# Designs tried in a protein design run: designed miniproteins, single chains, continued (5). Part 7

Each design is a single chain, and the fold is of that chain. pLDDT is the mean over its residues in the fold that is shown.

## One batch from the design tools (miniprotein)

Design m16222
Fold by ESMFold2-Fast:
Structure m16222 (fold): chain A 115 residues (1-115)
Amino acid sequence: SVYEEAKRQIEEFTEEAKEAAKKLSKDELLAFITERTEEIIAATPDPRLAALIAGMTELLKDVLSEKDPELALEKLERAERAVAGDPRLSPEEKEVALLLLRGAREVFEIVREKE
């Protein structure tokens, strides 16, 4: 299914982004995230799902660019609650978005520990 493929791509991306976070500067990491997520979006045939992934990716980049780690975590928590409670999203769309937000949190924690 399109959702199972999206989840697989996001899981692969998350592991790559975690390794990149350990080795790259913040600017290089943001460029890496942009390139890899554009590939995932382009490979997503459902336009609603592609838009959802794009939105979650912009949030990840915003969180990683945030200088206040408490505000960055608050942004992630608000997004997780918004996704979980959004009646416009299908259960499958929620699973994809929450998986990406979980990956975003893991990448953010690595960046924070490195700084």
Scores: mean pLDDT 87

Design m16223
Fold by ESMFold2-Fast:
Structure m16223 (fold): chain A 66 residues (1-66)
Amino acid sequence: SLPAMELSDELIEELEKAVKKYEEEKKYKEAIEALKKVLEKHGLVEEAKAIQEALEEALAKKEAAE
C-alpha cells in the first residue's frame, strides 16, 4: 500500500483538484499525469511513479475487461 502518512493536507487538496478536473472530462490519462506532476513537485517522486503505474495498470485492466 502507498504510505498515506506522507501526504500533507495541501498535497491532498492539489491531488483532488487535479483528479476532479479530468474526471469531469473523462480524461483519465491526463488525470494520472497531473497526479504524478503534483507528487513530483512535493518531492514524492517514488510515490508518484508507483501511483502512475498502479492507475495505468487499473485502466489497462478495465479496457481489457470491457
Scores: mean pLDDT 67

Design m16224
Fold by ESMFold2-Fast:
Structure m16224 (fold): chain A 79 residues (1-79)
Amino acid sequence: MDPKEYLEKGKIAFDRGDYEKAVEYFKKAIELDPNLPEAYRLLAIVYANLGKSEEALQALEKARQLDPSAVTRVYRSLL
C-alpha cells in the first residue's frame, strides 16, 4: 500500500480534529516508509496538539534528521 495514501488520510483526520486517528494513519505511513520526513513532521504536530510534548519532540527531531526543511513551527503555533 502507498504510504502517501496514509499521509492523506492522516491529514484529513487531523483537519477534522480526530487526533487519535491521525496518529494511527501517520504511524502506518512510517511503517511503510520510515524515511518519510513529512510523516514525522505531521506526527509531531498531532502529538503537540494532544499535549504529548516528549513524543512531539522525538518526532520533530526525526523529521529534522531526515529533512531539515521539514521542521515546522509546531511549538510557536501552539503558543
Scores: mean pLDDT 76

Design m16225
Fold by ESMFold2-Fast:
Structure m16225 (fold): chain A 98 residues (1-98)
Amino acid sequence: MLEEIAEELVKTAEEAIRKGLSSKEIYELLKKKLKELIEELNVTDENIIGQLEVFVRTLAGTIERAQKEGLSKEEIIELLREEAKREIETIKKALELQ
């Protein structure tokens, strides 16, 4: 569940980057997508929800920094994938998930 939600959020962010959306627009899109996924998968654990909200903020911050540095869309996507992998591992350790 957590990894599935995280993967869908990363995919959504990658598609938005390719479309040339701003970090602010991507953040709003990711918040909406997270809410939809939480409702669809009936996620009620507040700790999991809180960690996913932090994940969305981290992805948005990474995109904002990379855009300000003038990175290409491809470079931003590569950076995003690396940061997402790191954050997913951090969340798994914090929640002691299998």
Scores: mean pLDDT 83

Design m16226
Fold by ESMFold2-Fast:
Structure m16226 (fold): chain A 107 residues (1-107)
Amino acid sequence: SAEIKEQIEKAKEYIKKAKEALEKGDYETAVENIYKAADALLKAAELLEKEGKRETALEIQLLVGVAALQVAVATAPLKDKTVDEELLKKAIELLEEAIELAEEALE
């Protein structure tokens, strides 16, 4: 449980940094911190599965997967395409939902 809490707190810190970077238009730093938050949440999900909370682990993995796809679409290096800030915001919202699910799973 302490190890899961550590991963959740890391995810929260990375989301805060991602939001701050996004407000400044620093999309590179925002994306880096979104992926770091996603990695921390995937580690939390693995630990939750080991504790028998497989349904919650799967829900977190699905939210992280969708968030990663949104980041990939937002930042796709296509001609005449700018970074899609709204998709980055949606990715952050999905990771915040995953954080909430992980916290609730700790009881």
Scores: mean pLDDT 88

Design m16227
Fold by ESMFold2-Fast:
Structure m16227 (fold): chain A 87 residues (1-87)
Amino acid sequence: SMEELKNEWTKEFRKELVKLLEDKSLTPEEIKARVREMIKKILSELSLEQAEEVMGKVHLYMVAEKVPETLIQMIQEVFDEEMKKYR
């Protein structure tokens, strides 16, 4: 179903985000690059509306897990940049 597809992409993004946060050797630029690649994969498989719903769920996860605000903003900026390319 559509809900299952969005949930699977949300799980994959969360999994990748955890790996990125655990790797203390990554620079902010490297984190941005890996987040951008994940967003590109989502946008290649989902409609813009579906991608926005997935990113909304990921945002709630980041807030609940107390991810630093600066990192949350960075991820949101990367998402907005990638979204503009499809609009």
Scores: mean pLDDT 83

Design m16228
Fold by ESMFold2-Fast:
Structure m16228 (fold): chain A 61 residues (1-61)
Amino acid sequence: SEAEELLEKARELLEQGKGGAAASAAWEAYVIAKKNGESEELIKEARELYEEGVRLATEQL
């Protein structure tokens, strides 16, 4: 799904240390997953990756 693809992109960006880009991709995955009624596990993972991306981006300021 589009949400799953965005979530994988967010994980890759997070591994590359790109917190802001990872947070953006994870947030899009979260919104799409909620809109499409995806699994609670996917929605939770998207939110967790978003929070981690924001944390990393804030630490890079």
Scores: mean pLDDT 83

Design m16229
Fold by ESMFold2-Fast:
Structure m16229 (fold): chain A 84 residues (1-84)
Amino acid sequence: VEEAKADLLRLVDEVLDRMVKEGKITPEEAKRIRAEFERLVDAEDFDGLLALIRKYVTDWVDQFRLLAAVEELRIALEKEKAAA
């Protein structure tokens, strides 16, 4: 679970850094969006994560990669619950 959370947040950082470099968002916006992703990952709020991705990430490749990482986190959490 921790690995899946770290992988998702690392991918979020990569996508946001690229969006800043491409002029799609400001560094200040990237910081706020990153904080929202971290909050939702900690809260395990998958609907919120999907909503943030749809709202801010317009590049289809980055959107697909982030959606896949969210699904991997969801699967990891369900496996942990099944083991209890």
Scores: mean pLDDT 78

Design m16230
Fold by ESMFold2-Fast:
Structure m16230 (fold): chain A 88 residues (1-88)
Amino acid sequence: AEELYKKAVELAKKAVESKDPEEQIRLLGEAYRLARQALEVDPELGKKTLEEVIEYAAKISESEDLDVRIAATLYLMQAAIDLKELEK
């Protein structure tokens, strides 16, 4: 679980730092996928991982590239829905 957290956060940081739109989208998608896996293994750590990925997705959603902005917004919304499902 902790390895999934570390990898997800690392990939999200790389997505923010990347200047290639396709790489930003790919890295953000991988970060979200790992955050979801962390949530299945350890709900407490997974919630923290999703919250941190949301913060990076929010930064990427300010991109000048429309495709990057759309992808980041979609992952941001999906992660927010995932967090709401945990309260049921």
Scores: mean pLDDT 81

Design m16231
Fold by ESMFold2-Fast:
Structure m16231 (fold): chain A 48 residues (1-48)
Amino acid sequence: SMEEEGRKELEEFLSKKDPLERKYIEAVLRNDPGLAKKVREEIIKKLE
């Protein structure tokens, strides 16, 4: 399906990202707001 194919391309793109950024996007895609919030906080700490 086009949705599944798009997800595969996104996963390949994410493989080139920082692990924290990838984990955040994964949490959003899985609709896990608690995990996404926690990972977002870690990313912000990294940027500061």
Scores: mean pLDDT 70

Design m16232
Fold by ESMFold2-Fast:
Structure m16232 (fold): chain A 114 residues (1-114)
Amino acid sequence: MEPEIEVSGGAGSDKATVKARDGSEITLEAPGATARAFVLESPDPRAKIGVAALVRADGTVDLAFLKVVRYSSEEEREKALADMDATLDRFLAALRAQGYTVRVVERKEIFIEE
């Protein structure tokens, strides 16, 4: 089963890429930074968040988010967006609680009507 969001980079890489099935992608790269790419889980299974992250030696984290929302009604779309935003807020709060200085450098949103 193919994932909605593909991730590449991560452990041992200075480059992180998150890519959606429609070809939309975000790449973060910085020499000397630790790159991470992963999918952040949301309560709504129709909503997926790809995360590209660069962790710097000074404790700064640069983040980029690729949001993919599948919906069949405006109500489903609004609920999915609210659940995604709540998930991101919790993720950002957790990083700050660990002592990281968090910077959101890019956001992309993809809406797929079914």
Scores: mean pLDDT 80

Design m16233
Fold by ESMFold2-Fast:
Structure m16233 (fold): chain A 74 residues (1-74)
Amino acid sequence: MREELLEEADVAVELIHAATLLNIGKRTGDKELYEEAIEHARRALERARQVGFPTMAKAAEDLIKEAEELLKKL
């Protein structure tokens, strides 16, 4: 249980970081923030899939898709 909770927390932290970078990028138009958001979201996605957190995996996929669509418009 302790290790499972730590793994869930690690995924959640990466998702929060990715979401924060994406939201700042939307306000500033900074391409580097979108690229960093994608990087953190991809790490969260890989970890979530490995440990079996489907809801977090979907959240990471949605973040990556949104950030990539925003980058394409730059």
Scores: mean pLDDT 80

Design m16234
Fold by ESMFold2-Fast:
Structure m16234 (fold): chain A 69 residues (1-69)
Amino acid sequence: MELVEEVKELIKKLEELYKETGDPYYLEAAKKAKELLLQAFTGNLSPEETKKLLEEAKKIAEEAIEKAK
């Protein structure tokens, strides 16, 4: 699904930012997004609840990347 792939790409960008900057802030943001992504797939959740977790993961990752500017 497009949203899952988008979240995975954002997590990858956060891990790259950590690799480039050494700032643990980006690792922590990547971990939070990964945890939400895992919950979306391992929980007995409705489609609406799954989408909400994926949207939260995306928002956390995007906000962390934006603060890098």
Scores: mean pLDDT 79

Design m16235
Fold by ESMFold2-Fast:
Parts: structure tokens; C-alpha cells; sequence
Structure m16235 (fold): chain A 100 residues (1-100)
């Protein structure tokens, strides 16, 4: 069975996966509504980054049962930092699009 730390890591990573997947759906919907080629290019770049982030979160989830408690906590921290960096870039990109 999983340690409490491994179980918590799976819960935390699962929450991040849902958040990243939700953002990806939002980006895909924005792309479908966009008529500006420059806006479309920015959204396509963000979609690629969101897909890559989601893949890394799923890889982290798959690894958790093989990790020590300390390694599991570190992996969650890493994925959370990557997600926060992605959100900042997402907010900046939306602001740039609204200024066009």
C-alpha cells in the first residue's frame, strides 16, 4: 500500500492535472473563437505548453508509487512550481491578446 505521503502526492498531482486539463479546454475554446492569425499562433503555443505540462504531471503520478516520501513531496513541489509558472504566462498571454 502507499505511504500517507505518496497518497497525498497522488491527490495533489491529481488536482494539478484537473487544473491543467481545465486550462487546456479553455485555450482550445479560445482558439476556435479566434479569427486573428497572431492570436491563433499565441494560443497554439500555449496549448502545446499546457499539453506538455499535463504529460509531465501524468508522468509524475505514474512515478509516485516508486518514490520515497521525500521524493514524492519534492515531485509535487516541482509540478506545482511548473503549473504556477504556466499560469503566470497564461495570464500574461491573455492580457496581450486583450490589448490587440
Amino acid sequence: SLSPEQLQAEIDLGVLAIAAATTLVTLRNLLKQSKDPEVQKKLEEMIKEAEELLDRIFDALREVPTLSPEEAAARVKQMREEYEKFLKKFDETLKEIESL
Scores: mean pLDDT 89

Design m16236
Fold by ESMFold2-Fast:
Structure m16236 (fold): chain A 85 residues (1-85)
Amino acid sequence: MSEDERLKKLAELAAENAIGLARGLADHARKGTPEEGRRALEAIRGTRRQTLALGKRLPAGREILEKAAREVDRIADETADYVAA
């Protein structure tokens, strides 16, 4: 397997983990207290920033990580609407 293929596979795993974590945090925000919801939302936003930062360091996986960051951002927006309600 080429180095680019290995880096893309790493980016795919990182993307899956970021989205999975964001979904878990969103579920926690919906079931928890308002304080837990606000902390979970901050953690989702942190996950988005870390995913984008990884994309800058892994050019071969940038598109994969940017796509994942957009999905995490959507989860954050939906969670923010719930927490603000």
Scores: mean pLDDT 86

Design m16237
Fold by ESMFold2-Fast:
Structure m16237 (fold): chain A 89 residues (1-89)
Amino acid sequence: MKAGDKIQVGDVVELKKEGDWYDIILNGEKLGRVKYSGEIPDKVAFKMKVKGIDVYVILEKIEGNKYRVVDLTTKEPKDYKFLGELEEY
């Protein structure tokens, strides 16, 4: 099952630092990774494919490394730090 089939608005994802990458984890499962080496701010986005369509996953920090999915949109968000395109496992 691909990442785009699993992520929904309201979900909580964990962003786990692995060197120059962050693993995107949903319910204990690694969906993929984004290449970002800095500290992750409170408002971020990454891009993934859902049924062949480019979709931005919009995330807002809850606590620590946990982020809530607040929106799924086909338009690049202006007020969120873009982390990169999701490389699925």
Scores: mean pLDDT 81

Design m16238
Fold by ESMFold2-Fast:
Structure m16238 (fold): chain A 57 residues (1-57)
Amino acid sequence: MKKLEEARKIIRENVEFAKKYGVSEEVLQKFVDRIAEKYGISRETAEKLYKEELEKE
């Protein structure tokens, strides 16, 4: 799969975890930075994907 699709899957899993266990925003921001670097996408793109998953219900 494309790196963006892999990043989206991991972001979704982490958002599910955050909603269930209430991890801090600081932890989420560090993960956004890590995902952006690991998958070679911009931090802005990673934040957008996180925001989209957080807003889904």
Scores: mean pLDDT 74

Design m16239
Fold by ESMFold2-Fast:
Structure m16239 (fold): chain A 62 residues (1-62)
Amino acid sequence: SLEELERRGRELTARHQELVEQLKKAIDDGAPKEEIQKLRKEITEVSDELLRVNDEIEAARA
């Protein structure tokens, strides 16, 4: 349903923002390369899922 997709989209958006903030802090603090790479991978995975969910929301609204 549209409502379920919108809820999922909000959850993914919040998670994405949290991970981006963690990445920025890790870079500023000079965290190990492996930690930065792990955060980048998680951000990419969440971003990809968010794009898919947003596409489904737009399709459902059309």
Scores: mean pLDDT 86

Design m16240
Fold by ESMFold2-Fast:
Structure m16240 (fold): chain A 92 residues (1-92)
Amino acid sequence: MTPEERLELLKKAIKLELNGTDLEEARKLLAEALGIPVSVVSNMSDRERAVLATGEAIRQIGILLAEDLRRRIEERGGSEAGLREVDRTLAE
């Protein structure tokens, strides 16, 4: 699963949980995004699900921002030093 696909699943899961419209689907999407069984997600508290979903969303957003920044530097004829800085950030 790509970072973009995982982030899309997380966004859908978070939106459903916040709206309280389809909690079963929200838990299923969160389980898929986190790579854990839906039964584990369903047995978590609302707080535990919120913390894990938020943490994973921040991680995936960070990956996408780093990839977008690298692409923009390459497209604009950015310096080799700039690309090395991005590679260091992604390696951490």
Scores: mean pLDDT 74

Design m16241
Fold by ESMFold2-Fast:
Structure m16241 (fold): chain A 63 residues (1-63)
Amino acid sequence: PELPPVDEEALRTILRGVNRLAPKLTLDEMAELSREFADTYRRHGGDVAALEALLERKEAELK
């Protein structure tokens, strides 16, 4: 499957998410989060709002 080009806003959102969540995740959980980001990005054609919604959901799960 082809990954859409990552624009600056999408990259910033992903990096913010990884930086914020990484201390709370195992390596396996971090790999799964990366796969979810890639899947969401592909499924929504590079929609940054979809990435932000995924990040908010993951942050809520780690309360």
Scores: mean pLDDT 70

Design m16242
Fold by ESMFold2-Fast:
Structure m16242 (fold): chain A 55 residues (1-55)
Amino acid sequence: SLAERVEAVRRELQERVEKTKEWMKKWGIDVDNEAMQLRMAVELRLAERQLEAEA
């Protein structure tokens, strides 16, 4: 279903954020969690709109 596909995208984006945080920590880069959450929300909305257009 569309809802299951949206949930899968959300989980994938969350996992990507965590991997990015680990990568940044490895290189000693400060993590701006608020900016990362905003970026994830924008990408989720774009993905949701694309999935709805294909449904």
Scores: mean pLDDT 77

Design m16243
Fold by ESMFold2-Fast:
Structure m16243 (fold): chain A 65 residues (1-65)
Amino acid sequence: METVIKSEETARQVIESLEEGIELFKDDPEQLEAIKKTLERIKKHASPEVQERIDELLKKIDEIL
């Protein structure tokens, strides 16, 4: 609770940055794994709507790997 994202706007901005990271590092499996771990960490503290978006991004990473 002490480390949760306080606003939905902040969560969306972070997710958008990670989406850009996936596209940027499509040919770099190590960077994709790092992004995947970051998404999994955020998912633990995220709202259901943000969790659904994170799951979509995790699928994209798994399709590339």
Scores: mean pLDDT 75

Design m16244
Fold by ESMFold2-Fast:
Structure m16244 (fold): chain A 98 residues (1-98)
Amino acid sequence: AAPTLAEVEALLERLARETDPARRLALLREAVDALDDLIATADWADAAEVEALAGAVRGLEALVAVMRAQGVEVDPDVLARLAANRARVDAAVAAQRA
């Protein structure tokens, strides 16, 4: 089944509370995979959906920054995918504000 925004938010909450490095990396990958699926099917004309996706990307970036500051090695592929998702969402937000 396709992930929902609520499922991504639940993954972010679990990732924020997880202390085991291996489980944090697994949850991070799961969250990025779910976010990729949501972005691929997003209604970019829906301002509420775009803002919610922007919030999810910002939340995940903040958690990744904390993990990296704590010395967790995040897969470069996961970082690249998150950066691509950030760029896509930022472009949609900018288009709605124009």
Scores: mean pLDDT 83

Design m16245
Fold by ESMFold2-Fast:
Structure m16245 (fold): chain A 58 residues (1-58)
Amino acid sequence: GVVRVPAGEGVVKSSGDGIAGVLLADGTGAVVRASLLDPPTAAEGARVHVREGWGLDG
């Protein structure tokens, strides 16, 4: 379903086609648009800042 994604630090777990799976430092996992990441070009394994927004729970 669609879930609200809190802003915070995270790690990219997967990326492709303008979307990314991220794991936030608080343990929250979500699939989000790559544009929600800073940097939005972050590869798998990269540490990123995640902007608050909406994503999918998996």
Scores: mean pLDDT 76

Design m16246
Fold by ESMFold2-Fast:
Structure m16246 (fold): chain A 105 residues (1-105)
Amino acid sequence: DAAVARLRDAVERAGLTPGQILNLVALNYARRKGLSDEELDRLSAEFEALPPDTALILKEENGKLVFERVEVRSLEDALAILEKHGLRLAVDPETGAIYAEPLPP
């Protein structure tokens, strides 16, 4: 798939680990959920402190945002985790920026 090949190239050029990709997605999700700048800064610092093969997944349990720690070793693992949560990765063709979007129906 040309889209997957383009994603792999963009990830490699950005120097991101699979765990860092998931952390970027989680941070963007938290931002959209209306977390304060202070909460986002704390979350960002926590993500930067994680080992390269580890990611935090944000999910809602009983109306509260909770973090699940997961091991992620490959881009394919990261993509599978995102798909389970109804998301996919995309690349902005103008900027090369990686972002997550909802899976199409």
Scores: mean pLDDT 71

Design m16247
Fold by ESMFold2-Fast:
Structure m16247 (fold): chain A 68 residues (1-68)
Amino acid sequence: MAEELVKKAEELFKKALEAKKKGDEKTAQRYADEAHRYYEQALQAAPTSEMKERIFAKAKEMSEEFKK
């Protein structure tokens, strides 16, 4: 389900931010990469263009937040 994949991506992104705060940039990047992969899978599983647009926006927000 696309919703399950989005939830998994959000959990992984949270772990990425936590690792970044601890100074473990390698672990942070690994979790961020995994979160991105789950967002891509969610985009493929999304049944409507509207849902795809929303998922894409979340992935973009995640990437921008991680760069801060």
Scores: mean pLDDT 80

Design m16248
Fold by ESMFold2-Fast:
Structure m16248 (fold): chain A 117 residues (1-117)
Amino acid sequence: MVELKESGGGTFSVGGSVTLSDAVSGLDVDLYNFAWYRQRPGEPRQWVASISSNGELSEYAPEVAGRFTISLDKAKKTVYLNMNDLRPEDTAVYYSVARFGPLDELYWGEGTEVTVV
């Protein structure tokens, strides 16, 4: 069974930092691209960042570029989202996604909540 387990959510201070983790099981990480999406209160889910299966190519939404970093630890089968310079607008539920191909979404995590105060 494929499973994406997010962790690292909680309540954080404005200007602080947090690293979210996605522990991946039940799939070969070399075959899938990974992404983080977020859903702010009252808004649809928004793409935040993506990383290729080899960990070499990363892409970011303009609103988080320069503040957030996505990384993949293949040995640990874990995808990270490092969030720096936290702002109140970063308050959202963050979802990890494992997908095959550029537009196909295969597996979603259940989400982890981040509150910035």
Scores: mean pLDDT 84

Design m16249
Fold by ESMFold2-Fast:
Structure m16249 (fold): chain A 76 residues (1-76)
Amino acid sequence: TREKVARLNRLLAELAKGVNLSQDEVTQEIAEELSTHSEEEAVEILAKKYNLDEELTRNLEEAIRLMKELRDKYMI
């Protein structure tokens, strides 16, 4: 839905700000890790790579969950 897309964009923007990257760069990093790893592995790899705190790690988990849900419906 449109609301889920807006929520995903908000989470990606917060992650981008937290790691000093653009939203597009964060989206690419997530997509790259998900292409070769499970969701759980992708979260662990990115959290360690960018030294994410608990809050940013939770935002990443939710963003990945929304990306997976929306991919099937919206081709994000």
Scores: mean pLDDT 78

Design m16250
Fold by ESMFold2-Fast:
Structure m16250 (fold): chain A 96 residues (1-96)
Amino acid sequence: MSWEELYREIYEATKPILDEILKKVQELGKRAIEAAKAGNKTELSHLSSHLVALYLEISFALEAARKLPDADPDFIKKLEETLKVIRETGKEIEKL
């Protein structure tokens, strides 16, 4: 019960801001790739730190949503797709 209440709180807090989170991930990802291409290690370090923080936050929100039987499948799918964007950004940077 106490853990389900926490998962529900996380789910309800994250759902209304999911589109903002997705836009932020896309913006930071693009900037990180540009910084990597430019050899700007300082900017890349800051952007990578922000992307890692978002990855952890989104991963926790995804696990919380998966624990709720009434969670919106579209919300879960968007969280999974957002995590994929961060992973693909990391792979692209590693190739540079």
Scores: mean pLDDT 85

Design m16251
Fold by ESMFold2-Fast:
Structure m16251 (fold): chain A 77 residues (1-77)
Amino acid sequence: MKERIEKLKQEVIDKAREVSGPENAEALEKYLKENPDLTEEQLRIELDVIDGIELMKRGIDVAIERSKAYRKAREAA
């Protein structure tokens, strides 16, 4: 059980680093260390939250690229 929890914590941290960057991953790692009694279910919820952030980030990236294209079009006019 403890080994499975530690693997989940590492997966959460690794995914946060990929999706949100190293600073946010370090903040999450600190939170997990300060809350050692987190259950497997709570860690799975954290993974779901990170998945949601990744989806939102993709939407934001598309919006940013669209905004850049509109700015270039306005500058050309």
Scores: mean pLDDT 76

Design m16252
Fold by ESMFold2-Fast:
Structure m16252 (fold): chain A 85 residues (1-85)
Amino acid sequence: MSKEKLEIEVRASMIIMRAAVNKLMAEKIEDEEAKKEALELAEEAIKLAVEAENSEDEKEAEELLKKAEELAKEAEKLVDEALEK
């Protein structure tokens, strides 16, 4: 495995863990609309991170990881805003 491929796998794993935490926190949201949006954003982040791990094109994997990181940040922000009321 190349060093670059290993770094992609590590980053993807970190995004998956972060998004999984966001899903757990989203379960505490009482606003059903915000809860649904947060869960969908976190799930999409996990999906893109998994696609990045399975990509044989390192540039494609990096683009997928950037999108996954952005979605994870959006989910985290939405969870924070919804839990703060």
Scores: mean pLDDT 82

Design m16253
Fold by ESMFold2-Fast:
Structure m16253 (fold): chain A 94 residues (1-94)
Amino acid sequence: SAEEEQREQEIQALFRRLTQLVLELMATTDPAARERIRAEIERTLAQLLEKGVEIDTLLDRIDRMIDMARRQGNAVTVEVLDAIKARLTALRNG
């Protein structure tokens, strides 16, 4: 339906935003910018959950982003994403 197509488009836009935010996090050395980007990542994940994206789907996406950050040697981004992954895992299991 048109409503389902619109929702799918919105979900895809949120996933693109999530990818962009992680790339911005990897590119920054400013602690204040890192904190703002972390908060925007968490907000984007909350919006994806609100639109009915499964927690396991988000965990799979985060794992791929962690692997990318590790390959690039970005330890700070790995730490941020590992913390977010831990919170999502707790939400899934609680």
Scores: mean pLDDT 89

Design m16254
Fold by ESMFold2-Fast:
Order: C-alpha cells, then sequence, then structure tokens
Structure m16254 (fold): chain A 104 residues (1-104)
C-alpha cells in the first residue's frame, strides 16, 4: 500500500539521519521521528479519501527530508542544526494539517 511504501521510505531515511547526525542533534531527529510516526498512525486510521490526502502531504515532506539528508555531509555544524530545527518545525506543521483533515 501507499502508506507501507511511505513507512519503509521513512525507515530508510531515519537510519540515514542517525548515521549522519552528531549526538548533540539526535534529539531533533528523535522528535521528528515521533511526529512522523504519529502522522502515519493517523493516516492508517483514516478513511480512503483522507488517507490519500494525508499520503500526499507525507510524500512531499519525505521528499524535503531526502533533499536535506543529501546536503548534510556538506553542511557546517550550525547549518546542520538550523536545517534539523526547520525540519522539526515542518513536521509539526504537517501533523497539524493532518489533524485538521481528520476533523472534516
Amino acid sequence: SELEELSRRWDALHRRFLALVPDADLPLVAETSQLLNEALELAERADEEKQREIARLLREFLARLEAVAAQLPSMSDAERHAALVELLEAAREVLRKIEEILKE
């Protein structure tokens, strides 16, 4: 299913972030992971129409995560920290949008 594909895609990407990110920034990765797992669980409980809309949002966010992961090896410590904070903020916004979709 589309959600199973997105879940596997995040699992692979999460392992990549854990390998590339220093210990000081691991809490940001952990919080982003928690929010994505919550989003995936909400999507699984949704009806088919809402699940497709949520999957689109998650796919867009995963593409953003993949783009950042590709740039991580060339980033300074400050650039990496800022990028991870921005991703966490974006994850919170994605979860908020999903919660609004589910209220409909």
Scores: mean pLDDT 89

